# Designed miniproteins, single chains, part 94

Each design is a single chain, and the fold is of that chain. pLDDT is the mean over its residues in the fold that is shown.

## One batch from the design tools (miniprotein)

Design m3276
Fold by ESMFold2-Fast:
Structure m3276 (fold): chain A 60 residues (1-60)
Amino acid sequence: MSREESLRAMGRAFVAAGADPARIDAVVAESLAAGLSVHEAVLRLTRVAREEGVPVGGVG
């Protein structure tokens, strides 16, 4: 799968969990433009979700 497909799928999962769609879309777009790895982009998405109080259970 492409990096874009993976990042957009992760973004949709965070939005489904209650994150702001506009904020998540911005993080995904910036991550794609910057050429970040999927791992790095997921860390950024997780941080935004935590800042918004979205439960991201199971993170160490």
Scores: mean pLDDT 75

Design m3277
Fold by ESMFold2-Fast:
Structure m3277 (fold): chain A 63 residues (1-63)
Amino acid sequence: SIKDLPLELRVAYALLKLPGLVDVHPAAVKIAKEKGLPVHSVREIAEFIGEPDYKKVREILRF
């Protein structure tokens, strides 16, 4: 099961399955709008992988 994977790999899996960009930085949102790509919230990524603590998911996605 995907739940047996480290959180970082579960987040990577979500990014591979969901088309577009994640709303973690204003620059990413701007790029998505310029390219006509959908933008997913951190909460949507967390819900997709079954992680109730979306703040942990946000920490992995921020750079």
Scores: mean pLDDT 74

Design m3278
Fold by ESMFold2-Fast:
Structure m3278 (fold): chain A 100 residues (1-100)
Amino acid sequence: KKEKRKLAIEIEETRKKIEEVLFEIGRLDARLPELGEEEVRKKKIEILQTILDIDKEDAEEIIENSSSSVETIRLIIDYLEKKGKTEIAEKLREELDRSE
């Protein structure tokens, strides 16, 4: 039962971090005409590394394969599953599917 409480906290903290990532990415996308695609891409990778502690290679793959906020969330969830955070990934995926 204590493990369920710990998991719920980790899910909520991960959700907050994903929301922060999407907010910062949205701000960069709004400035794309001024910053250029290369600078925006570089900063998006840095955001994923800093906020979610994602390795540079995995962060680059997420940014390269995401065309929307929804795809970015899906790729982040897939990364969490790959790193063994399966229960967190499953709960976040359920929430994403429900909102779509």
Scores: mean pLDDT 81

Design m3279
Fold by ESMFold2-Fast:
Structure m3279 (fold): chain A 92 residues (1-92)
Amino acid sequence: EEEEKLLEEGRRFVDELAALLILTKKYIPDPERQKAVAERILNELKKRIDELVEKGYVELAQELADYGAERFKDIDPELAKELEKISEELKR
């Protein structure tokens, strides 16, 4: 189904951003640069989630936010919490 493809593409996008942040934390020890990358990642994920909501895929957007929160939980707990908050707001 189209929805399964969109979710798979979304999860792949999350995985790519998670890999980027892991590499950033490994090779760029500057906390300010790490925070800037994490903020950029959050903004890109928010855009993707908003696009899904605008297209009527609210449940898919929620699943993507939940997947992102779980993926970033051990990498960046603050980013994970922001994604959890987005997921909770989508449930209302």
Scores: mean pLDDT 85

Design m3280
Fold by ESMFold2-Fast:
Structure m3280 (fold): chain A 98 residues (1-98)
Amino acid sequence: MEKLEEALKILEKDPENMKNVEEAARLAEPVVEELAPIMSKQSADSELAKIWKEVTAPNRPIIEKARETGSVEPKELAEALKNWLKALKKLLELVEKK
């Protein structure tokens, strides 16, 4: 949770700075690693799996475009990353309650 809050603060402070976007992604990486085995155990019909799919699917094309062409605006990438971090935060809260 703390790492996700820090990543979100970095993106909110200066979303046009690509170095901040990269730093936020690095802070999020350990949280993704913690959630990956939990998410792999979820059935496709579970609420957690639906939330994961709903948020990650629309943001994947933006990330791929950034890697392929390098032409994605920092704001677009920052917005996609913010949406993904907010979903990770919700997933952590749901996992902690169960």
Scores: mean pLDDT 68

Design m3281
Fold by ESMFold2-Fast:
Structure m3281 (fold): chain A 76 residues (1-76)
Amino acid sequence: MLSKEEQEKALKELTEELKKAKTLEEKLEIVEKFAKELKAKGASKSLISSIITLAAIENKVTEEEQNKMREIVESL
């Protein structure tokens, strides 16, 4: 079970990594790595999806890119 502090740290780290990504492929690779790491720590798919969605919104990710990110979480 992830603590609130671990969830906040994860959101911050993902948001900063997505800001550095310039291509859709780079963004999807970052999201997949992050999702797998959170799953390994015992995070639910729902929690992982929420963190990814919040980071994507802050980085003004398009709806099409967000849909591809959701597919990565569902495939975990």
Scores: mean pLDDT 83

Design m3282
Fold by ESMFold2-Fast:
Structure m3282 (fold): chain A 115 residues (1-115)
Amino acid sequence: KKKELEEALKKIREAAKHIGEALRALRQGDYDGAIKHLEEAIKKVEEAKKYAEKAGLDEAAKHLDKAIEHLEEAREAARQGDADGAIEHIRKALEHLGEAYGEIMKAKAELEAKE
């Protein structure tokens, strides 16, 4: 349980780093760079979801799934040259990642309080 929570948090942080690079690329008009970083972010969120599921955190996994949906929409917007649409979907993905991260952190704190 604790190991899966730690891995989920690590993967969310790695996804957030790639999202930051995607936002930088979009602001520079680098749609190919944005797409590459969004694809890496999606992979990291998928990995985080698997760890959240193994830990039995169904609500966190649901938020991670919503984040994946929005990152996929952001990638499609970037493919169409729609920077504003891509940024809006990234914003929604970050909201869901924040919810998932908060739930996983609470679960980890509750687990450690009983040790």
Scores: mean pLDDT 89

Design m3283
Fold by ESMFold2-Fast:
Structure m3283 (fold): chain A 86 residues (1-86)
Amino acid sequence: DALRREVERIVFETLVELLERAGFSREEAEELARVILRSMRTKSEPSPEELKKLEEAAKRLEANPALVEEALRRMEERVREAVAAY
């Protein structure tokens, strides 16, 4: 489904932007976003190294709840627009 792929893309881009604003590089943010989406989709267990990076990301995001709230608001808007277009 094209809509499902578009929503997945919006979620991925939102995670990348959020992680970059939390102080990760674009490369690190993309890697972490892929790990998160893979784990959610396939229920695959992250590696110990991936888990450590996810814990660091979680701590940084917990320190900046306003960044998370802004990212969720932006994601909701983009998803709503995508749904309306389909």
Scores: mean pLDDT 81

Design m3284
Fold by ESMFold2-Fast:
Structure m3284 (fold): chain A 58 residues (1-58)
Amino acid sequence: DFSELMAELNKVPGVKLAIPDGDTIRVVVDGDTPDEVLEKIKEIAKKKGFKVFFMRMG
């Protein structure tokens, strides 16, 4: 369910915004967000069948 996916993504530290775009979630993260956290975000989205595109805040 998309609402569940959004709720899970918003609980991840460093996530500022998540925007649906077809089969992809565009996720805005803090510029200093560790790669381990990005991998966790990808795993959460993959469970719901979505790809992730990251945008880092400067």
Scores: mean pLDDT 79

Design m3285
Fold by ESMFold2-Fast:
Structure m3285 (fold): chain A 96 residues (1-96)
Amino acid sequence: MEKEKLEKKKKLEEELAEIEKQWQEVLAAGVAKLEADPSISDAQKAILIDAVTTAVNKFLEKVRELIKNDTLTDEKVAKIAAELMAEAQKRIEEAL
């Protein structure tokens, strides 16, 4: 149903903006804790912050493009989330 898709798209864009704010708050708190930890080297902090920040921002960017292009599906969102989270986790494990 095209009309229902358009209505959902507008709602999804508003919900994504709120989710983005929440994720940015969580990310900022996590980054602040990492930066305050004297047991972690600057090089390790850079890798951890970059891995998590890149994964979160890439996920939000990809979801926004799917909404903009009217190609958003639960399958695509789940796949993007799983792949980006797995990539971030692997980068962190390989760096430590």
Scores: mean pLDDT 74

Design m3286
Fold by ESMFold2-Fast:
Structure m3286 (fold): chain A 85 residues (1-85)
Amino acid sequence: DEVAEAVKRAEELLPEAEEVIRRAAAEAARDAAPAERAAIAQGAENAIRAVREILARARAGAGEPELVEAALKLAGLLEELIRAA
């Protein structure tokens, strides 16, 4: 099952991806104005939340074509994120 494999892979990558996202946000905040630092941190947490929501929906509604495509793409994007770190 391509969707189940993609979701499993993305879930395995998620802890590392969360770390990378939070670290990238912290680094981006280093040279940012004080007002922008909060927005950068919020952006990182919003991104993590969106990833978690997509994976949860893919697990619950694996029959929907749009959700299948999103899960497959997300696994690849998380791999790219970790590789680029």
Scores: mean pLDDT 77

Design m3287
Fold by ESMFold2-Fast:
Structure m3287 (fold): chain A 67 residues (1-67)
Amino acid sequence: MGMSIAELGERFGFTPEQAASFDVDGDGVVDAGTQKSIENLQRSLGLPVDGVPDDETIEAVREMSKR
């Protein structure tokens, strides 16, 4: 299953820039490159690393965006 980067942003409240930063391949879809970016963020947060945006990962991204 897949979703677009726009759907990821809409569903989880990312800004367009934040959603696009997960699109490493620049193809507008959630893929292995996107999962890799999420894994790196999860490692930084001390969360389980599985490449899936979980609730804690989403909260952290929102907090960073707010400054």
Scores: mean pLDDT 67

Design m3288
Fold by ESMFold2-Fast:
Structure m3288 (fold): chain A 89 residues (1-89)
Amino acid sequence: SNRELAYMLRLLAEALRSAQPGTEFRHEHLTGDGYRLGFSASVGGPESAEVGAAVAEEAAKRLEDGQKEISLSASVDGGSVSITLEPAD
């Protein structure tokens, strides 16, 4: 459900805030509701962790608002984040 995906993204935001520089996150999940969630991030300096977490929280909010397609990315302070949600069909 969108609630479970949003919860996962909020957990990823917390993981990004606590991550060491050089940490990489990659995840792809197919939902029973016909969606594909993709997440990739690399942590650079402190600003990249905060921006990555904010992007994950924005994606969670869009899911909670009922959006079925999400494409968010950011690159700052030697790190990057990309989150996509698209129909799997």
Scores: mean pLDDT 81

Design m3289
Fold by ESMFold2-Fast:
Structure m3289 (fold): chain A 109 residues (1-109)
Amino acid sequence: SHMEERKKRLEELLAEIEADSRFTPGEKEVMKEVAEWIFEKDPDAELTLEQIKLLANLRILGVPDEVLELAYEAAKQGKLDLVRNLVIALMLGADEVVERYVEEIKKAV
C-alpha cells in the first residue's frame, strides 16, 4: 500500500469510531488517539474496533507506554483474552494479577 491508501484507511477508521453509538464522546476521543498512535507506529496494521477499544481502555487506566506496546502486539496477534484480562485486573486494582498478565503478554509476543 502507498501512503495515500494508508491515510484514507485511517480517515475511514476515525469516521467509523465517531459514528459508533456504542461509545461515549470520551471513549471516542481516546480510541481516535490510539488509532492515530498505531498509524504512526505501524501504518499497515489492521485492527478491529474491539481491539482499539481494549487498547483505549488501557490508556484510560493509565498504563505505561511499554505496557500499551505489549498489549498492541498481543491484540495484533489476536490474543484478545490476555488484553481483556489485563483491563479487568487494572479495573479491580489487583496489582499482583496485573503483573501476572503483563508477564503473560511478554511471553506471548
Scores: mean pLDDT 85

Design m3290
Fold by ESMFold2-Fast:
Structure m3290 (fold): chain A 89 residues (1-89)
Amino acid sequence: SERQEIMDRLSELEGLLVEIMRQANALGKQDAARAAEVKEIIRQAAEYLGKAAEALSKGDLSKAREYVKQAEELANRAKDAADAALAAL
């Protein structure tokens, strides 16, 4: 179902943000400023995941999908930033 698809994507994105946060914490030992930038993007992605979960709980699948898409874009941006910063160390 569309609802199950959105739930699965929320779980996947939550897991991805946890992994990126671990990368940001490791980065913070050598580059606190870049770590802070990555953490801010993670915070924004988490806000959209929360909005998606709320929309899903209210049965608004269209809004839930929109917020999931925004969270995905931010999560990918955070991952790319963390990977690039760690590679530069």
Scores: mean pLDDT 90

Design m3291
Fold by ESMFold2-Fast:
Structure m3291 (fold): chain A 87 residues (1-87)
Amino acid sequence: MKLSREELEEQARVMELMLERMRAAVAANPDTPAEIRAALDAAWAALQEFKRALEEGAPLEVQQELYDRAGALLGEALDLWRAHRAA
């Protein structure tokens, strides 16, 4: 799906809010597995790279690729978080 710059900026805000909430929950729970912390850190780093590309006006193709990467890593972190809560 081809997203506009405004839609990509909105997605970055949504992803940041989700990651901030998950990171806060992990910080409040020291028993959280290291793999979940690592997945959240990877997703956060990818989101910051995506946000930087948006701020620097990188080519739209690069912005889409970084969005896809950040989304995939966020999805992995969310899946690990859901599995941990179900156990």
Scores: mean pLDDT 83

Design m3292
Fold by ESMFold2-Fast:
Structure m3292 (fold): chain A 70 residues (1-70)
Amino acid sequence: DAALQAIGDAVRALGEASRKGPLTAEQAEKLARELMPPDVRVEAREEGDLVKITITNPAAGVTVEVTLPA
């Protein structure tokens, strides 16, 4: 499933970027958005010392939440 593979790729890329330095919500959202098909929704927000990214694919019925240190 190409949509599930794209979500996996986005999660991996977010994890790798987070290891190189702290990510802002804007940076995390942009990175995830770039890797996802246009029908997938990506939202990111900063919450204290954390960045929370929500990836929703309504066609696949999948929602993934990723929490990264800011």
Scores: mean pLDDT 76

Design m3293
Fold by ESMFold2-Fast:
Structure m3293 (fold): chain A 116 residues (1-116)
Amino acid sequence: MEVTMSGGGTVAEGGTAVLTASFSASGITKVSWLFEPPNGPARLVSLNGKPAGKGTDPRFTGSVSADGTTATLTISNLKAEDTGVYRAGALGDGMDATSGAASMLGAGDGAEVTVK
């Protein structure tokens, strides 16, 4: 599966960033969003449209289109520490680990966000 990212770029501190992931497949119902800071490990920031990960931050919200072809991450009240690369991973509809694992590995190219 191919994932194409759009949105991001340079955004003002206190503003809102909207990132869009477009999938080459349809029927996607579950999406994870990962954040990779410039000098640290990638971490989960949103899972299935809700804030997620260690130290859950309610500024990170997600949605998936009705046809399951597009996912959106909204980051509100941007801070300098939000600067980095964001990636979307689609999760399979079934709880079968094989399908889910393949979708998680297809995170695709990231979208860069720079907060100033």
Scores: mean pLDDT 69

Design m3294
Fold by ESMFold2-Fast:
Structure m3294 (fold): chain A 111 residues (1-111)
Amino acid sequence: MGAAPINLPNELADAVEAGKPALLTVTLTGSGGFKAIVKLLLSEEEGEEIKEHEDGTVEIVVKVPISASLAEVAKAIEEGLEKAAELLKKKAKEAGKELTFTESLSFEELK
């Protein structure tokens, strides 16, 4: 599946250019009660964490170093969103339901 590239908020681009820590949260809200949260943490740490909550909500935390380019940040969030979408589709398919979802973005500058 080809996902269209996500448009990053200007505030995230500004944080990347300034080398400042930031958090971008993307919430995927699906029909039938399916939900995923993808967090892009721009900090001095690198890594990825995938967690499934007891209510079935999928959370993916993608940590990207503060020295990363905007293109690397965009790729990291796109890969995180693709993983979240595939996990939700798998859950919906196992439940015999079709899934449609919408994205909601929020940005927070960190100290």
Scores: mean pLDDT 75

Design m3295
Fold by ESMFold2-Fast:
Structure m3295 (fold): chain A 71 residues (1-71)
Amino acid sequence: MEELERKKKEMREDLERFLEELQKQVDEAHKEMLRDPSKKEEFVKLLKEAQKKAGEKYRELEAEIKALEEA
């Protein structure tokens, strides 16, 4: 039980770090857009890509946790 709980925590922490890195990229692009409005379209594309990557990573983690709980 304790080992399973630690593994789940580790996976959630990995997801959190991945999301933090992704957020930094979005924040940087947002700052660039504020300086140069012509970069708004590029920022929107980056934001959509970031949302897609975050969603995919979350679904992957959810499936892995479920598999561990069903084992």
Scores: mean pLDDT 79

Design m3296
Fold by ESMFold2-Fast:
Structure m3296 (fold): chain A 70 residues (1-70)
Amino acid sequence: SSMEEEEKRLEEWKKEAEELGKQAAQGTSVDKLNALIDEAYEYSPAWGAEVARAGGEAFLAERKRQEAAK
């Protein structure tokens, strides 16, 4: 069904954003995360917001982990 296809695509994009957000917090470029967010926004503003949230939360979680390790 179209809803199952949409849910799978959004979930895949959110997982990719989480990985890219974590990598950005580890010192890699944010360019790939920003490109994915832009792609999701072109598809749907709601999806773009969810993908951006997933990547941002992963970035902050990794930053918090790094601070706790000091």
Scores: mean pLDDT 84

Design m3297
Fold by ESMFold2-Fast:
Structure m3297 (fold): chain A 65 residues (1-65)
Amino acid sequence: SMREEAERILEAVEKLAESLPKTPLNMKSLDTVIEGVLRWARKHLDEALVQEIERRLEDIRKKRE
């Protein structure tokens, strides 16, 4: 299902965020990945699930501040 695909993508993004050294270049690369996931979600998923993914991606991003 699309929800299962979204969960796998979110797990991959979280793992990537945790594994990368906290440098300006890596943070910019993470932002690019997050933007790509949001574009994919807006194209393929319903609005409620897009909002959930957007919040979860923002939480991942904030943990890296």
Scores: mean pLDDT 82

Design m3298
Fold by ESMFold2-Fast:
Structure m3298 (fold): chain A 90 residues (1-90)
Amino acid sequence: SSFKQELLRLLEEAAERLAEIDPSMAEALRSTVEELKKMEQQGVPFSKMLLFAESTLGVLRIHATVKENEEALELIDETLERLQELRKEY
């Protein structure tokens, strides 16, 4: 679906931006994108894919907070807000 494609696009964009801030967090997010692509191929509903994405970003947010990496935290919060907007449109 277009919503699944937009979800993947948003997370791939976030991972690319995060790579310039924290390469290890970017790799974690890229791994999440790879799992989401497998979920899409298996026909997992968008709502479950979105929940998985939000859950993994929540974990990364905690990690950015512990590291006191404000730039990573701001990017993760921006990405979570964009996912929330996508949820409202669905």
Scores: mean pLDDT 88

Design m3299
Fold by ESMFold2-Fast:
Structure m3299 (fold): chain A 69 residues (1-69)
Amino acid sequence: AEARARAIAEAVGREALAEDPGITSIEVVDVRVEGDRVVVEFAIESSADALTRQSAINRLQRRVDEALA
């Protein structure tokens, strides 16, 4: 259900903000269910350098994939 996917996305976003120094702000913009796939859009603010920011984004993607599996 979309409500459950949104709750999971928000929880994952809070964990990423708490654990990743490369993220200064994160918000769930949109959550859509497309067939058997869930699409989550995040708005992320970061003051970190490009490599640190990309690493944080890669970890966020992994968290989302695992939580929504």
Scores: mean pLDDT 80

Design m3300
Fold by ESMFold2-Fast:
Structure m3300 (fold): chain A 80 residues (1-80)
Amino acid sequence: EPVLPEGWDEERLEEVRRYLAEKAPALYAKLGGDRLAIVGLVRSVHEEAGLDIEKLLSIAIAKLLEDPDLVARLKAEVEA
């Protein structure tokens, strides 16, 4: 099972998932509701956003707009 960054737990991951589904449903759809993709997303932006979910989502949306293959890469990084 992929390890969450320090300070993250299943409750906070579920909070990210719920917030994403509520505030950015199109991005959530691109992630397919996949736990591995969400873990990869948190891991990829953790150093920049820390534990700030709103900042994390803003960075994630910007990255997705810059790189349409982001979701596939996030899954690959988490599974590797």
Scores: mean pLDDT 69

Design m3301
Fold by ESMFold2-Fast:
Structure m3301 (fold): chain A 97 residues (1-97)
Amino acid sequence: SIEKIINEILAYSFLLHVERKLRELAAKSTDPEERAMLEKAHQRVEEARKNLRKDPIGALEEVIRILEELAQKGSPEVAKIAEDYLKQARELLERLK
């Protein structure tokens, strides 16, 4: 359906924004442990995006898991950004169900 195609495009665009933001946060982080966590999260989101067309629900569920980890383990700035993206990711997941 057209709606499913639009939701796939929105999900893909969302994942590109998350990837960019995680790369930005990693680049400006002065904490080596936080930087490593953000770089790993970036790679995991990139892999989820590559799998989006094949398994859009599974890809968004993986990104939700990544964002939940960042919200729990990240600095206050990283946690807040992750929580904002979690809200968007969950809304996109509901649209694909």
Scores: mean pLDDT 88

Design m3302
Fold by ESMFold2-Fast:
Structure m3302 (fold): chain A 68 residues (1-68)
Amino acid sequence: SVEDVIETFKRQADRLVTEVKRGRLSVEQAEATLKRIRDLMVKEHKLSKEAEKELEEIVEKAVEEMRK
C-alpha cells in the first residue's frame, strides 16, 4: 500500500538523520541519498503526485533535523 511505502521511507529518513548526527555522513550526502530513494520509490510504486509530495515533505523535515 501507499501508506506502507511512506512509512518505509520515513524509517529510511530517520536512519539517515541518525548517520548524520553520528558524523558518519554529511547533510549534503544524506539529502542526496534520500532524494534518490524518493525518486526510486515514486518510479517503482507508481506513486501519485499527492504521495510524492508527502515524500518530499519527509525529505524537507529530515534535512531540517540533520541541521539541528
Scores: mean pLDDT 87

Design m3303
Fold by ESMFold2-Fast:
Structure m3303 (fold): chain A 102 residues (1-102)
Amino acid sequence: SEEEIARIRKELGIPEGHQLLLTWDEVWEIYNAKGDLVGALKGKKLELAPVEPPRKPSIDLFYEILTAPVSTRLPLHDWLLLFEMLKDEEGVEIFRRLLEIS
């Protein structure tokens, strides 16, 4: 949620230019302002990853996550926030349409 993202930013001192992505297995991936993966957090343990190209969001990836078990899915409003943070305009538009028809 937005509150959890804000809490994690505050606890870890993550700058506003960094992006956070919650994966379906409850791992927070941390991206810098350039979109490079710079770290990951599960629970209270921060693990810094080597700089690798970020996993590219796509409509297929998001459908795969949506078909995962209920306990691993985010609310549609949180997905919209994540798409906007990743600057995925196609994903934002698709999820806005889903919110209109749900």
Scores: mean pLDDT 55

Design m3304
Fold by ESMFold2-Fast:
Structure m3304 (fold): chain A 81 residues (1-81)
Amino acid sequence: SEADKEITEYVRSHPEEVLAELDALAATTKRDDALRRIMRLIVRYLQEGKIAEAKELLRRARELVAAGDWAALEALAREAE
């Protein structure tokens, strides 16, 4: 759809902004290996042009960090790898 195209074009135009949001979250929790692995996966998805997948993984990670659900964050990292 046109809405999906607009979202994809936005994320493609501002990939650094998407990563900066995740970096800001990671800076609050230097001990979380799962979040670091998720960040690497997001970068890989962006490099491969998988912008929708990168955005979705970032959204899921942000929700789990906000909830303080570190066990679910580790499960997400394993699922995405």
Scores: mean pLDDT 70

Design m3305
Fold by ESMFold2-Fast:
Structure m3305 (fold): chain A 100 residues (1-100)
Amino acid sequence: SEEVEEQRREFLKQLEEIAKNTPNAKLYRFRVGSAEEAREKLEEAKKKGYTLFYVEPEESVSDEELEEINRVVLELYKPLVEALKKAGIKSFPVHIRPVS
């Protein structure tokens, strides 16, 4: 979880640097109640060409599920960031709450 939080911070900083030079980026925001739901929604949004993501975990998710959601978001979004960099497109940071 500490490792996940550090990776999330680094990832968000990278996305922020990328995003600052992209005025026409597309944003998609969604709420998730599980890591499974996060995986599915991120893959679909990625396939539809969204470049900005804001993921909001449900208030009711457990700390364990929140850690899994964070891991899924970071893992799925990292390939997208690399693809966007290669295409010269910038992305806005995905935001997820820390594990309590």
Scores: mean pLDDT 61

Design m3306
Fold by ESMFold2-Fast:
Structure m3306 (fold): chain A 75 residues (1-75)
Amino acid sequence: MEKAKAALELLRRIREEHGERILQAALAVLAVRAGKTTEAEALRHFSRRTLEEARRIVERAEREEPEAVETLEEL
């Protein structure tokens, strides 16, 4: 339960700090990293600028909370 809680808390913070659009883009970045979708598919729904912003947020989160990011990639 603690891993799921950490993952949900990370999503809540991203939404609170950056908004729902960036949260959705961050989820797309995580899905690409997990092999669940392609970068080309993500680019159909988000601009390259939005995906790069989301990627920077995910990379920072991975440095600070690697277990939460790993849990999100497994979902």
Scores: mean pLDDT 81

Design m3307
Fold by ESMFold2-Fast:
Structure m3307 (fold): chain A 81 residues (1-81)
Amino acid sequence: SVEEIKEEILKLTEELLEKNRERLKKASPQEQEQLAKRIMHEAAAKADELKKENPELTDEEVKEIVQEVARKVEEFMEEVR
């Protein structure tokens, strides 16, 4: 289901953020931005992969998942600053 796909992508995002927590704390603002973009790209790639496996998943639903991932990344960045 779309809900299961969303949960899988959000879990991956959380795991990537937690794995990089100490690096993000020590990073410059530019390095933090670059790392955030890498995490976002990895989450987006997972969403694209899952969309290929689930052709009923719409572009709009994928966009919503990616936007929620972006929100989670932004919230995490604010927390570790």
Scores: mean pLDDT 81

Design m3308
Fold by ESMFold2-Fast:
Structure m3308 (fold): chain A 78 residues (1-78)
Amino acid sequence: GSKNLRVTLTKRPVPPEVFARFVEEVREVLSQFGEFEIERLDDASVLVTFESVESAEKAKEYAEKVFGDGARIEFAPD
């Protein structure tokens, strides 16, 4: 497994204000899975780096349920 999750907003184009709120929502949703870093990858996606593979796996399962069709959650290479 990977410590990194790519979280991509599925509806495009993404206005800057919508993207900013999306980043806040990602931060809030994932806060329960321990420490992580968030980096912007593009206009619609972020990279979330966890301390452990286990945290990333649990976070992915939960985020998929919370965001549903609004975001795509994928493992990214380390």
Scores: mean pLDDT 82

Design m3309
Fold by ESMFold2-Fast:
Structure m3309 (fold): chain A 71 residues (1-71)
Amino acid sequence: MTLEEELEEAEKALPEWEASLDPESYEVYKKILELLKEGKFEEAIRVLGDAVGKKKGVPKSEVEKRIKEFL
C-alpha cells in the first residue's frame, strides 16, 4: 500500500477514532494526518513522538520506527 492509500484509509478511520479516543488524542492524530498529506513527514514524526513520549514515557525513537514502517 502506498502512503497516499494509507492516508485515505486513515481518513476513513477518523470517525471511529473520534468515537474511541479522547478529544485531545483525536486532534493529535488529525494533525499528524494533515502533516503527512502535506509531505511534512519529519514534522509529523516529531509531533507524534512528542505527544506519545510525554504521555506514555515511550522514547521518541521507538515512535519514529513505527511511523517509518508506514512509509
Scores: mean pLDDT 65

